Designed miniproteins, single chains, continued (6). Designs and how they scored, part 7

Each design is a single chain, and the fold is of that chain. pLDDT is the mean over its residues in the fold that is shown.

## One batch from the design tools (miniprotein)

Design m20224
Fold by ESMFold2-Fast:
Structure m20224 (fold): chain A 70 residues (1-70)
Amino acid sequence: MEAVEKAIEEIKAEAERLAKELPAEEAIKKLEELYEEILKKLAEENLGNQGDVEKLKETLEEAKRYIEEA
């Protein structure tokens, strides 16, 4: 599913960028905002199932950890 794969890549890429440019707290906040926008877009397009949402959530938690450890 192209949209979900792209969303996972976006979250990872944005986490790398944010970790480099912002303090951890602010970077995490912006990453969570991106995650919410992605979920909203997928819901509006009727894309993604429960498994896809779980994958995106796991990616978000992994990305947050990356920022915290950077």
Scores: mean pLDDT 78

Design m20225
Fold by ESMFold2-Fast:
Structure m20225 (fold): chain A 56 residues (1-56)
Amino acid sequence: MRPASREELEEAVRLGVELLRQGKSRSEVARELSDTFDLSREDVEEAVRRAEEEVR
């Protein structure tokens, strides 16, 4: 396993924001990010949290 870079986390946040704006639920967003970025569960949760803060 490769540790997630800061850049990969930022990419995941951007995708999370787009998915939330499309009306997807948090659990759907977390699943999409996990499938797309091969991130750890902790990094996926952090990306979803940051995406929610951005969307407001």
Scores: mean pLDDT 78

Design m20226
Fold by ESMFold2-Fast:
Structure m20226 (fold): chain A 67 residues (1-67)
Amino acid sequence: AVVAALNTTQAQAAALGLATAVAMLSAIIASIEALVAASKDASGLIAVANQLIATVEALIAAKQAEL
């Protein structure tokens, strides 16, 4: 579920040209997917991912308000 949310937020950030946000989201998606594939605990990264999603969604909303 969190990876789907990260991919959605990354696509929206990419559409708005937010290159740094896209790079950060790509890195955390890859890290979570690697841990899940290895059957390791990803809970700490999931918490960080939720905070990053909220921050990037706020930035997306601010950019859309300028249009």
Scores: mean pLDDT 75

Design m20227
Fold by ESMFold2-Fast:
Structure m20227 (fold): chain A 55 residues (1-55)
Amino acid sequence: DKQKILAVQITNKALEVAEKEGVEAGLEYARKEGEKAGLSPSVIDAIVESVKSHL
């Protein structure tokens, strides 16, 4: 599933952004990149929750 692979990649990069620039920046990165990738709102929400659970 290509969407699942993209979700994992976006999550990993969002965590990296959160570590360097803060939680808010990481969450915004996840939402923005999810939208650019054409992911559904429910998948983007899952990415955001995953990022929050690791912070």
Scores: mean pLDDT 81

Design m20228
Fold by ESMFold2-Fast:
Structure m20228 (fold): chain A 63 residues (1-63)
Amino acid sequence: MPEVEKIMELLRQGKFDEALELLKKYLEKNPKNIDLIDAGRFYALITQNEELLKLIEEYRKKY
C-alpha cells in the first residue's frame, strides 16, 4: 500500500514526527489495515513511544 510505503520511507529518513502524523492520519481512514498497524507497532518500538504503542495495541485488539 502506498500509505505504508510513505510511512516506511519517513522512518528510514529519520523523520519520526512526520511518520507519526501520517500514520495517525491513515489509521483514521483505514482502522482495520493490518499493514498500517504493523508499521505503527514497528515505529513505536524503535522510537520507544509508549503512547503510540498503546494506541496501536488498541487498534489490534479492536480489529
Scores: mean pLDDT 72

Design m20229
Fold by ESMFold2-Fast:
Structure m20229 (fold): chain A 56 residues (1-56)
Amino acid sequence: MELVEKLLKTLEEYAGIEVDDTLRERIETAIKNDPSKVEEWIEEIKKRYEEALKEK
């Protein structure tokens, strides 16, 4: 699923999260339930990454 890969790549690149089977399953379920929110979640992840840089 293209949206799953896009969101997982964003998490890996911006949050430094190692993608495991559990995370992939959770993301797949979330996108299946609400695919229109994918772009919103990507923006939120990027925003949280910027915020985390300020907290160090």
Scores: mean pLDDT 73

Design m20230
Fold by ESMFold2-Fast:
Structure m20230 (fold): chain A 71 residues (1-71)
Amino acid sequence: MSSEELRKQVKELKKQGEEALKNGDIEKAKEIIDQLLELRKQALAQGDYELADEIHNVLAEFTFKISELLK
C-alpha cells in the first residue's frame, strides 16, 4: 500500500472511530483501533515515521476515550 493510500485510510478510520466513540460504540471503536495498529505497522515498515506518529496520537486519543467510557 502506498503512503498516500495509508494516509487516506487513516483519515477515514479516524472519522469512523470518532463517530463510534460519540455513539458509545466501544466494540466498533476497538475494531478501528485494531485497524489503525495494522496501518501503523505498515507506516513504520515503509519508513514513514511522521504517519506512524500521527497514528500513534490517534490511538492514544481513542484508547483514552474508551477508558473514560468504561468508568
Scores: mean pLDDT 84

Design m20231
Fold by ESMFold2-Fast:
Structure m20231 (fold): chain A 55 residues (1-55)
Amino acid sequence: HMPEVERLIKKAVEALEKGNYDEAIEYAQRALEIDPDNPVAKSLLEKAKELKEKK
C-alpha cells in the first residue's frame, strides 16, 4: 500500500467537495502516474471530469 497514492486520493476528494474540479483532476492524475491500475483514482478522475463538464 503506497501512502503517497492515498494522500493524492484524499486531496482529490477534498478538491471535489470544494468544487475545485481542475485540482481534483490534477490530484487524481498524479495518483494514476504512481499507480495506473488504482480503481479509486480512476473513478475520481472520471467523476471530476464529469462534474466539470456539467457546470
Scores: mean pLDDT 80

Design m20232
Fold by ESMFold2-Fast:
Structure m20232 (fold): chain A 73 residues (1-73)
Amino acid sequence: SREELERRRRELLEKLKELERKGAPVSDIAEVYGEYMRVKGELEGLPQATIDRMEATTKEEILANKEYPVSLV
């Protein structure tokens, strides 16, 4: 349901804040941020192909740059 997705989004956002506070590896940030993007896309009613591309692109950018500014944290 929408309420479940909104709850999951908040849980993932909170986890991103914890990872940032701890100075977690970019690989851990990439995994959680990717999941956050999937939930956000589902909440916005985006097509599955678009959601998959958004997750993949976000993860690639975080891993490639190793200094991705987590603008949500």
Scores: mean pLDDT 77

Design m20233
Fold by ESMFold2-Fast:
Structure m20233 (fold): chain A 60 residues (1-60)
Amino acid sequence: SVEEIQKKILELQKEYDKLLEKYNEAIENGDEEKAKEYLAKMKEIDKEGQELIEQKLKLE
């Protein structure tokens, strides 16, 4: 259970890193709409990651 939560957190971290890269590219290219879209997705991943961390702490 804890191991599966850790795996999910790692996958979310990878998705976040990919979105951050895309966000930086959008900023560099002046694509404000795409940058805003990627930032919103990153915020959702942060929220999901926080919920998983809290879930893990309850199982320890």
Scores: mean pLDDT 85

Design m20234
Fold by ESMFold2-Fast:
Structure m20234 (fold): chain A 57 residues (1-57)
Amino acid sequence: GAAAAEAIRAQVLRDTKAALDKYAPSGDDEKAFAESQAIADRYRPALVAAGDRPAPP
C-alpha cells in the first residue's frame, strides 16, 4: 500500500544520499550515479509490490 511504498522510497532516498555523500569529496559522479542505479534496481521489485503493482485479475 501507499505507506509501504513511502517507506521504501524513503529508504531509496537515504541510500542514494549516502552514495552521493560517499563520493562527493572525490567528485566521482560516475560511481555515485552507478551506485544510485544499483540502489534503484535493488528496490524496484519491492516498490512494484508495494505501490506500482497492477490490480489483480
Scores: mean pLDDT 74

Design m20235
Fold by ESMFold2-Fast:
Structure m20235 (fold): chain A 55 residues (1-55)
Amino acid sequence: SLVELALRLAEEGRVDDAALALYLAGAISPEQASRLGRERDAEGAVRAAREALAK
């Protein structure tokens, strides 16, 4: 799934790719995806992916 891919990308520090995968999966808003990338927030991307997988 895109969410599983996003988690792997986020754990690798690939924030922009993780944020895009989360957005395409419908797990986060465009605003959240943009913020994660601008802030280089790898931990936030990991958290968002884990939350999406838990649902």
Scores: mean pLDDT 86

Design m20236
Fold by ESMFold2-Fast:
Structure m20236 (fold): chain A 70 residues (1-70)
Amino acid sequence: SKEELEKEIEKEIEEFAKELKQLAETDPENAKEAVEILKEAAERLKELGYEKSAEKIEKIAEEVEKKIKE
């Protein structure tokens, strides 16, 4: 179902967020590229009606971007 898929996506995104935060510390240029890709993916998911998944991805992108700027 859509709800089950959204939960699975959210879990995978949370795990991926840890890797991206590490990337922000070791390779901020590539982390910045990843943030842009995530923002684009979130927009596409909203267009498809997966708002909760999009919000999760946007939050992760913001957290990674903040870590790059620190």
Scores: mean pLDDT 79

Design m20237
Fold by ESMFold2-Fast:
Structure m20237 (fold): chain A 105 residues (1-105)
Amino acid sequence: SLTEEQKKKLKEAMELYRKGNSYLDRGEYEKAIDYYEKALKLFKEVNADERFIANVYRNLGIAYEKLGDKEKALEYYQKALELFKRINADPHIIADIEKRIEELK
């Protein structure tokens, strides 16, 4: 079970992730990346469910792709793919990420 401190950090990480999503939706990709990196740090500190980490990696991949940073986009999509496969995520999510990786090669 999570401690009260770990629960607080998890809630903070979720809020940072949602802020990242808001900036991504607005096309503010550098701000989205900053919030996603902050969320990722907190998720890792509390040993959060790998699903949360995989979602952050996928969205970091999207943000870097939109900025034209192909190398960083590939790095984060590959990290997301490894986690989504490990947790037996929805096949459509896996197929979408695999397609994005192939299109960036």
Scores: mean pLDDT 91

Design m20238
Fold by ESMFold2-Fast:
Structure m20238 (fold): chain A 70 residues (1-70)
Amino acid sequence: SLDEEVEIALLTMQLAIAKRAGDKETVAEYAKKLADLAIKNNRPDLVKWAIEQAKEAGMEEVAKELEKKA
């Protein structure tokens, strides 16, 4: 849906900003939100990308949680 596509775009931008700032907790938070929307919308590439962002941020438990949902 349009609303979900807009939210995905915003979450992706927010995550990129947080990653550049070195804010690991915010990266993990937005990765979770992005992954949940990606799963709901059957977008496996976004799910994998969100998991990768959590791993790169060192948030291993968050990455494991997301992998379990995928």
Scores: mean pLDDT 83

Design m20239
Fold by ESMFold2-Fast:
Structure m20239 (fold): chain A 67 residues (1-67)
Amino acid sequence: MSEEQREVLREVLPEEDFEKVLANPKALEALLENLPLIIQSVRGLSEEEALAEIRRRVREIVRKYGY
C-alpha cells in the first residue's frame, strides 16, 4: 500500500474503522483498487468537496465489503 493511499484512508475513516479495513483483505483490496479512480474523479473539485466525495465513496465500498 502506498503512503499516499494510507494517508487518505486515515483522514476519511475513523481510527477504529481504519484498523478493521486493514484487517479485512477483501475490503482493503477493494479500497486500494478503487481509491485511484475516486481520486481521479474528484480532480478539479475544491479540497472540501473532494474530501467529502472521497469519504462518501470510501464509506460505500467499506459497507459493501466490510459489513
Scores: mean pLDDT 71

Design m20240
Fold by ESMFold2-Fast:
Formats: structure tokens, sequence, C-alpha cells
Structure m20240 (fold): chain A 56 residues (1-56)
């Protein structure tokens, strides 16, 4: 679920030219894939929320 949302967020950030958003969400996705934990998932959710709130 979180990985799918991160992939969608990364794709949207790329289309918008938001390099920082792409970088942040890509790192979060890699961390969740390599070491899935409550902490890595929590950080990923915060990254998604931050990106979504900055779109306006």
Amino acid sequence: DVLEELEKGIEEAKKEGDKDGVRLMTLAKKNVEEDPSDVSIGVARIALATYRSSKK
C-alpha cells in the first residue's frame, strides 16, 4: 500500500519537476523495500503527506 502510493507520488513529482519530492519519496521507498519497519513506514507516510500538502 505505502509502496504503491510512493510510486504514484514519485511519478507525479517527476511530472511537476519537483526534484526534491522525487528524491525524498525515492529514498523512503528504498528504505521500506530494503528494511520494512514501523519507523521506515512512518517516515514514508510523513514524506507522502508533506509532498501532498505542498502541491497547492
Scores: mean pLDDT 78

Design m20241
Fold by ESMFold2-Fast:
Parts: C-alpha cells; structure tokens; sequence
Structure m20241 (fold): chain A 105 residues (1-105)
C-alpha cells in the first residue's frame, strides 16, 4: 500500500517538563491523525525530543506489525513517553519533532 508521512514540529517558548511535554505531543498527534481518513492506519511513529539544557536529542521509534487506529497509536505513544521520562525525570524539552507513517487499509 502507498505510505503517507505526517510531520509535526513544536517549538516551546519556555522549556516544558515531562507531563507538559507528553500532553503537547499527544495533542499534536491527535491533531495530525484527526485530519486523516479512517482508511489510514498508523504503522510507525518517530518522536525526537530536544533537551533545553544540553541540546541532546532523544528519539523514540515505534513500529507496528499491523496498522493501528488513532486511539491505539496514542496509547502506544503515551506508554513510550512514560518510559522515557521515567528514565530521564529531570529532562526539560525545548522542541519536539513527530513523524507518523500511515498506510491505507
């Protein structure tokens, strides 16, 4: 099937903590996916977070064997972000890049 890629970039005026960053990412993914026809499923999500303190990049890559709906994709992203912030509890984020790969079902 033809692959469609959605890209969202968010820059924050002030560095966000874990909970604020998670909310911003989930809201951006919801926005991006809500504009797509229901025939599209999510096969990959790539999220890059940039540290405000160091400029270091943290990348989460999620790949799905079967295309997921919006609700299932959002849940998988939330779980992955919770794991990242558990490992980096003091991380302050200046920007986020989100890349979502869709396939038509």
Amino acid sequence: PEKKVLVGIVHFEEPLDAEETKKAILEKIEELLSKQPSSYGVVRVEITLTSADTGEEYTIVLEFEEPLDKESALKAVEEALDKLFAEHPDLKVSSVTIRITLVER
Scores: mean pLDDT 88

Design m20242
Fold by ESMFold2-Fast:
Structure m20242 (fold): chain A 65 residues (1-65)
Amino acid sequence: ATLLVVKTTEVLSLEEAKEKAVAKIEIDAEEAKERLKALGYELVKENEEFEQYKSEEYTFIIIKD
């Protein structure tokens, strides 16, 4: 799966996240989820295409293949 990192506290659409991403990381989806949860980041949106997590300064989006 692809992990997108965006420097925002807002919940984003997938299109906005792809355009605004400051980093793109190829990672296993389950590994990404466990790492974000271990850091205390909260799941704010989920659908069939992606999962979105939020921190104080960043939004993280896991794109499902």
Scores: mean pLDDT 82

Design m20243
Fold by ESMFold2-Fast:
Structure m20243 (fold): chain A 93 residues (1-93)
Amino acid sequence: DPETLAEIEKLLKEAEEALKKGKIEEALENLEKARELLEKSDLSDEEKLELLEKMLELARKILKKADKKEIPRAIGLILRIIGDIIEIELRKK
């Protein structure tokens, strides 16, 4: 879905901008929304893997700037993204 892909990319850009401004909670919220939209989408496995890798890199950058209060949420998101990648890779076999 071209509209869904554009929406996910917009949420990722908003998360990156929030991170640049030090707004960690906003960055996490936008990244979580992007992941939820991806999970519900009919995008190809290849497109999903590319987006999940981008999400994982962004989540790691968020974790590096996270305060003690935000670390559990950031780690939880990283683990969920890794789980999504594993599930898709297993389906391709």
Scores: mean pLDDT 88

Design m20244
Fold by ESMFold2-Fast:
Structure m20244 (fold): chain A 85 residues (1-85)
Amino acid sequence: GALEAELLATLEKARELLKKAKESKDKEEKIKLLKEAIELAEKALELARKLLREAPKEEVARAIGLTLRAIGLLLEAKQELEKLE
């Protein structure tokens, strides 16, 4: 539904920002992109939590998978930011 579509779009945007951050050679740009990726990953996690709360029994495994993707992106972005500070 609309919630899952927004979640998937948010996850993809967070992933793209994380990729751009890794490819950037400018420290200030890396920090800015990583902070934006963290904010989107946190938004994705909240959307995934809403999806999980609303999921019928048959869709719980899918909602869990999307939650884990959001957590993975958030942790990776935070780890990359830690390397710069």
Scores: mean pLDDT 88

Design m20245
Fold by ESMFold2-Fast:
Structure m20245 (fold): chain A 83 residues (1-83)
Amino acid sequence: MAEEYLKKGEEAFKQEDYLKAVEYYLKAAMEALKEGNLELALESMEKALEAATKLVEKNPDDEAYKGLKALVEKGVEMLREKL
């Protein structure tokens, strides 16, 4: 369920495991989309963006993490256009 992944993402974020937080928040967003819950999908993607931002801040020279953040940012914008 989307809420279970959201909770796991929040737990990972609290532990400063930002990559794991991004993974769980993206899973939460995907499950929310399958359930037709666009609001929860957007919330989950925004949390994924927050985690991806922290991941880039910790790893400023990692181009893969910058790419992940850019992809998540695009996902947030696409969901906002749908709402």
Scores: mean pLDDT 85

Design m20246
Fold by ESMFold2-Fast:
Structure m20246 (fold): chain A 89 residues (1-89)
Amino acid sequence: SELEKIIEELRELLEELRPYIPEEEVEEIEELLEKAEELLEEGKYEEAKKLLLEAIRRLVKAALRADLPAERATGLVLRAIGLELDLLL
């Protein structure tokens, strides 16, 4: 499904960010992704989408606050924005 693909891509982005952000931020985003998967299994697509949007926003915020090379930070943010557009379209 499209939402399952978005969750997978968000997990990939989170793993790329993991070495550069606090573990508490990683755990918070992981919890949002896990809850979104639960909601998808229950057929609660709109609730799952809301949690994925929150995960994207937290991931973008974390990337912007991280001490990352500018190219890496920009790339991660653009990929996250692309996923937000996929959720809204």
Scores: mean pLDDT 85

Design m20247
Fold by ESMFold2-Fast:
Structure m20247 (fold): chain A 71 residues (1-71)
Amino acid sequence: EETRRRGERRAGDIGAAAAPVAHKLAKQEWEKLGGDSSPEALDRISQAAAGPAHDKAAEMRRRLAVEEERR
């Protein structure tokens, strides 16, 4: 159970790190599109934010693994 709870806590930390990146990039793309809220524009915004958010999550996951190994 402790291993599972530690994993869940880390998943939360990774999500918390990725969420601001996704939000920032989504806002930037939305502004670049002049505030267009069409389904087509929203789809492009989502795609633009997804990659960097995933990369940030992967980076945080790697850092947490290194941190754990050092302790």
Scores: mean pLDDT 69

Design m20248
Fold by ESMFold2-Fast:
Structure m20248 (fold): chain A 60 residues (1-60)
Amino acid sequence: SHFEQGLQALEAGDLEAAIRHFERAIAEDPENTRAWVLLAFVLEQSGRLAEAARARERAA
């Protein structure tokens, strides 16, 4: 799944690939709270703080 591919990209340190995979996972299942939490985390690590804050709000 795209969620699993996002986790593998994050483990490898590929933040941009992780973002793309988690965005795809959310597009297919917007209620996947874990994908929103991890997207927010990766966006924060990438310095995209405003996008991370918006993703975090959707995780709640």
Scores: mean pLDDT 86

Design m20249
Fold by ESMFold2-Fast:
Structure m20249 (fold): chain A 62 residues (1-62)
Amino acid sequence: GHETGIRAAEKLREISEKEGTILTDEQAEEIARESGVDAALLLELRRRHPRADDVGVALVTS
């Protein structure tokens, strides 16, 4: 749902600010678990958008 995607996008923004802009598979799986987003969806978005902030935008604007 929209709230779940927004929560994941916020966590992705935090990671890009603190740990760097490139999202790892482990970080994507952790965000999925914490936010309730499907891990497979986050991993697919990360594969298309290697930057964490771009994945967050894709989750909210798709």
Scores: mean pLDDT 72

Design m20250
Fold by ESMFold2-Fast:
Structure m20250 (fold): chain A 57 residues (1-57)
Amino acid sequence: DLKDPEEILKEEIRRIREALAASGGDLRKAAERLGISQATLSRRIRELEPIGELLLE
């Protein structure tokens, strides 16, 4: 893989999804697992819409 923006985005989405799954959908705990604030994670998920909607189910 050539570090295409799409590949970087997919990897970030996968990491966020894994953190959310491990935290039972708890945004605060997922953010702690990722080493960021809950506000940062919430903003990032919104920035990833429409893809971000997949992280909310």
Scores: mean pLDDT 70

Design m20251
Fold by ESMFold2-Fast:
Structure m20251 (fold): chain A 76 residues (1-76)
Amino acid sequence: MEEKLEKLKKEALEKAGKVQKLLEKVYEKLSPELQKEIEEVSQLAEEAGDNPSVEKYEELIKKLEELEKKLEELLE
């Protein structure tokens, strides 16, 4: 289980980095709703870091993927 947790943690960190780069490009286009989603994902990342588990990182990755897609849509 530890190996799976470590892989998920690395994946979450990589996806968070992508989201951060997208935010730098679209920060002036962020809606209040999207800003709240970013705050929620940030809170989940903090909780996953404080109390790591496979389930928490899987949730975080899923939300990061959804957020990445929404931010990419703003680039058009």
Scores: mean pLDDT 81

Design m20252
Fold by ESMFold2-Fast:
Structure m20252 (fold): chain A 95 residues (1-95)
Amino acid sequence: MKIGIAVGDRAVVVSVNEDADLEKAMEAARKLYGAKEFHVADSIEEAVELLRKAKPGEAVVLKIPGADGTTAANAAIEAMERAGLKVKKVEIVEL
C-alpha cells in the first residue's frame, strides 16, 4: 500500500493498493486542488515528516475506485496530529 500526499494550502491524501491508481489520483489532485508538490510515503512516520514541513491547514482525502478511502483518512488524521497540526476539515472526495 502506498500513501500519496499532494501539498499546497491543504494536504490531499490518497491511499492505494496499486501504483497506477496513485498516478491518476495525483493528476486529479493537481487539476481539482491546484496541488504544487507530490510525495509518496511508505509509512506514517514518513508522512508525518512531509506534513510537518508543509504545515497544511486542511486535509482532503481522495477516494478512487478500488482504493481504501477509510485507511487514507485515518492515516492522514494520525500523520497530521503527530506533526502537531490540528485537523479541522477532512473531506472525502470520490473521483
Scores: mean pLDDT 67

Design m20253
Fold by ESMFold2-Fast:
Structure m20253 (fold): chain A 56 residues (1-56)
Amino acid sequence: APDGGALAGAAALAAGSGGPEAQARAAEYVKQRNPDMPDEVARAGGEAGARAFAAL
Protein backbone atom coordinates (compact mmCIF):
# COMPACT_ATOMS: atom_id res chain seq x y z
CA ALA A 1 0.00 0.00 0.00
CA PRO A 2 1.28 3.50 -0.80
CA ASP A 3 2.37 5.33 2.32
CA GLY A 4 4.10 8.44 1.04
CA GLY A 5 7.56 6.87 1.12
CA ALA A 6 8.07 7.41 -2.58
CA LEU A 7 6.85 11.01 -2.32
CA ALA A 8 9.20 11.73 0.60
CA GLY A 9 12.10 10.14 -1.28
CA ALA A 10 11.37 12.12 -4.43
CA ALA A 11 11.09 15.37 -2.46
CA ALA A 12 14.39 14.71 -0.66
CA LEU A 13 16.16 13.92 -3.92
CA ALA A 14 14.72 16.99 -5.68
CA ALA A 15 15.65 19.27 -2.77
CA GLY A 16 19.25 18.06 -2.40
CA SER A 17 20.05 16.03 -5.51
CA GLY A 18 21.08 13.27 -3.11
CA GLY A 19 23.15 15.64 -1.01
CA PRO A 20 23.78 15.21 2.72
CA GLU A 21 20.65 17.08 3.79
CA ALA A 22 18.47 15.03 1.46
CA GLN A 23 20.04 11.82 2.78
CA ALA A 24 19.57 12.99 6.38
CA ARG A 25 15.88 13.74 5.78
CA ALA A 26 15.39 10.35 4.13
CA ALA A 27 17.05 8.68 7.13
CA GLU A 28 14.79 10.58 9.55
CA TYR A 29 11.74 9.50 7.57
CA VAL A 30 12.83 5.85 7.69
CA LYS A 31 13.29 6.13 11.47
CA GLN A 32 9.87 7.79 11.90
CA ARG A 33 8.25 4.98 9.93
CA ASN A 34 10.27 2.28 11.73
CA PRO A 35 10.83 3.50 15.30
CA ASP A 36 11.88 -0.02 16.31
CA MET A 37 14.97 0.23 14.10
CA PRO A 38 18.21 1.54 15.60
CA ASP A 39 19.10 5.06 14.45
CA GLU A 40 22.27 3.75 12.77
CA VAL A 41 20.32 1.21 10.70
CA ALA A 42 17.66 3.78 9.76
CA ARG A 43 20.40 6.21 8.73
CA ALA A 44 22.08 3.63 6.50
CA GLY A 45 18.73 2.63 5.00
CA GLY A 46 17.76 6.21 4.23
CA GLU A 47 21.11 6.92 2.62
CA ALA A 48 20.93 3.73 0.53
CA GLY A 49 17.37 4.57 -0.49
CA ALA A 50 18.31 8.08 -1.59
CA ARG A 51 21.22 6.72 -3.64
CA ALA A 52 19.03 4.02 -5.22
CA PHE A 53 16.40 6.60 -6.13
CA ALA A 54 19.08 8.85 -7.67
CA ALA A 55 20.16 5.87 -9.81
CA LEU A 56 16.69 5.64 -11.39
Scores: mean pLDDT 61

Design m20254
Fold by ESMFold2-Fast:
Structure m20254 (fold): chain A 62 residues (1-62)
Amino acid sequence: MIKFPAPSEEVLKAVREAVARLESVAAAFRILAEAVEEISKGDHEAALEAVERLLREALERE
């Protein structure tokens, strides 16, 4: 049982909207994680080029 007052539904809605916006940024981090795996396999140049292209597209959407 929570001893402090729970956040109002207005605050919860604002948090949910912020999370939805952050989900777009989280997708970019998942792409970076895949690139790290490719680098560990030795595909260094292919991984860097893929990350650069995907990050540029993500930044343009931002």
Scores: mean pLDDT 65

Design m20255
Fold by ESMFold2-Fast:
Structure m20255 (fold): chain A 59 residues (1-59)
Amino acid sequence: AAPPAPPQEVLDEMLRLLEKAIKENPDSPEVLRVAETLRATHPEYAERVDKLIEEAKKK
């Protein structure tokens, strides 16, 4: 049986907000804290978060 749909919409919205925050200030302690929490709780999103931080620091 298929599991119930994950809370994908909520997670996607959080990632969108995090991406915006990273682009504004990638070195913000709040951004770093949220990114670390995502790496611990959702490792599948860790790579995406790392890429967002790297792209923001590219400037």
Scores: mean pLDDT 70

Design m20256
Fold by ESMFold2-Fast:
Structure m20256 (fold): chain A 99 residues (1-99)
Amino acid sequence: SELLEEARRTLEEGLRRTSELLAEGSALIASGDRAEEGRRLADEALEVMRETAARAVRLAEEAGPEEGERMRREMERILAETEGAVAALRAGADAVAAA
């Protein structure tokens, strides 16, 4: 299915972008002087993943109801993992700002 292939490509690109933003955000927080910039990149990573989830789910739903439900459940897990990573980076930025 071309729709499922597009959904898969959308997810792959979204994961790549989110990973890059989280890695850069982590590095900025670790530098000690750019913690708030790192926090902003972590927040942007969550936004990118939420937009990726919405698009991937829409494409999968167009392919079929079972495919849509499967993608929704997969994206729910990925979003929970992304939210956890972002929360950890926010806590790191708070710790740097308090020092």
Scores: mean pLDDT 89

Design m20257
Fold by ESMFold2-Fast:
Structure m20257 (fold): chain A 86 residues (1-86)
Amino acid sequence: TELLKEALEEMRKAAGALLNGDLESAREYGKKAAELLRKAGKEKEAEEVEEHVKKAIEAAEKGDYEEALKHMQKAIDVAEDALKEA
């Protein structure tokens, strides 16, 4: 659906913000992605995205950008899988 495509685009924006060190924007884009997933009826996937984005930001705040990127990729994978199942 269009909502699932928009959720994936918001996750890509979150990853870009994280790479630029903009943790506030990364958090905001992640929240938008989760909201779009919920609107699409993907509550479990929304919760998984929120958890992975939270862990990514926490890792980045600690200076562990390798761990931050791993968690952000997991959030993107959840959004991609939701779109493939639609």
Scores: mean pLDDT 86

Design m20258
Fold by ESMFold2-Fast:
Structure m20258 (fold): chain A 60 residues (1-60)
Amino acid sequence: SAEDFTAAARAARAEGEAQGLSDEEIAALVRERLNALAAKEYGLTDPSDAELAALALASL
């Protein structure tokens, strides 16, 4: 759900901030975590950039 992706994005940001990552590195971590969640929860093993963008926007 959008709530699951929002939670994953927030967790990834908190993790990146705790590690002292840059905003660009945090964005990459968020994308990686959302991609992994999409694969695990929805079976989207190879989601399109448009699908990932839609999930990322829903999580912001």
Scores: mean pLDDT 71

Design m20259
Fold by ESMFold2-Fast:
Structure m20259 (fold): chain A 90 residues (1-90)
Amino acid sequence: GLDEAIAALRAALESGDLAAARAALRAVLAELEKETPSEEQAREIVELAEQVLSRFPDDAELQALAREVLARATELLKKREDEEILNLLK
């Protein structure tokens, strides 16, 4: 599920495992196609994707996957722009 994909991405970032990070980002994208994340899940996905972008700037595949994950998660958060809680994510 999405929580498992998020946990895998966090673990990959902590270990610096690029192959695990790529697999986890793809898993997050696949889960976002199947279900709408909670606000907490979307925030965590945004934070983790931003960490990938900052830590692995020279890995073109990680950069592309992280940008796609960030774009999808940000769009889902933007759908909640009528909610007060969205202002806490700026």
Scores: mean pLDDT 79

Design m20260
Fold by ESMFold2-Fast:
Structure m20260 (fold): chain A 73 residues (1-73)
Amino acid sequence: SLNDQAIANADALAAAMPDSVLGARYLASKGELLKIQGKNDEAKETYLQAAEIARAAGDEELAKEFEEKAKEI
């Protein structure tokens, strides 16, 4: 499906840009797509992973946004 392809693409892009704000944003996109599919546990874990990467890259504000998105799931 288009949604499965979008998740795979987001995952590949995040893997190509590890430990970066852009990589964290692609992981967050994957988290949103997983949430849309009803895969709530995977979506939450993916957002928390995106938050860790954003924080490690020095973007505390973005990390907090992703943590809040995980909390909303």
Scores: mean pLDDT 83

Design m20261
Fold by ESMFold2-Fast:
Parts: C-alpha cells; structure tokens; sequence
Structure m20261 (fold): chain A 67 residues (1-67)
C-alpha cells in the first residue's frame, strides 16, 4: 500500500523541483513522511523515480548533492 503511495507522492514532488534547494527539501520531506532515516537511501529512491520519469535536469541536481 505505502510503496505505491510513496512513489505517487515523490512523482508529484519531483514535478516541482527546479533547484538544488528544492531537491534538499524533497529529500527531507521523503525522509520525514516515509520514515527513512538514511539520507543516501532517500536520495537513491528519489533518483530512481526521477530516472523512470526521464527528469534529466533533476537527476543532475541530485548527482551534485551526492558529492
């Protein structure tokens, strides 16, 4: 149940992302909303959804945060 809800929520959040600050805010919200304690795990989940949606600019922003 929650996995489908998580994906749908992340998809809507990703559509609003334009900056690195937006990515950071989305990661923090995903961690809080879905009880994810490891930031790298949250980044990987968000990155996977962005990749499946073809959001190349968002993927670049996520990669810059992983440095």
Amino acid sequence: GSLAERRAWIEEGLKKVKTKEDVEALIDEVMERFGITDRKTALNIVRQVAKELGLEEVIKLIDELEK
Scores: mean pLDDT 82

Design m20262
Fold by ESMFold2-Fast:
Formats: C-alpha cells, structure tokens, sequence
Structure m20262 (fold): chain A 68 residues (1-68)
C-alpha cells in the first residue's frame, strides 16, 4: 500500500547522513540538508524508482515526498 511505501521512504531518508527528516501529516515527508543538489536529485530518483505510489520534488535543500 502507499502507506508502506511512505514508511520505507522515510526510513531510507533517515538513514542518509546530513538529512533532517520530518513527517508532515499522514501523507508527506520533508527532508532537508546541506547536501549538493546532484545528491538530492539522486536520492529523489531512487525513491521514484523504488516506490511507485510516491511523488517526489526537490527544491533548494529540500526533498518533499508525497503519496499520490
């Protein structure tokens, strides 16, 4: 289910050094960190590839993951 994908994505993001991860409600995760934009994009692409029920956006230092 989408909730299981969201929980696994949250655990993945929490495993990455330099990211601060916050659950915003029951459908969204926000991760922020002083990491290169190319690193943030690589993280986002991995989430999109592994979790088809999730949408991901990268803006500045922030990755936002949401249930579709």
Amino acid sequence: SGMADLEEAEAYLESIPGLEVERVGDRRIVARGDLPVTTLIAIALRIIGDFPSLSVSVEGDTITVELK
Scores: mean pLDDT 85

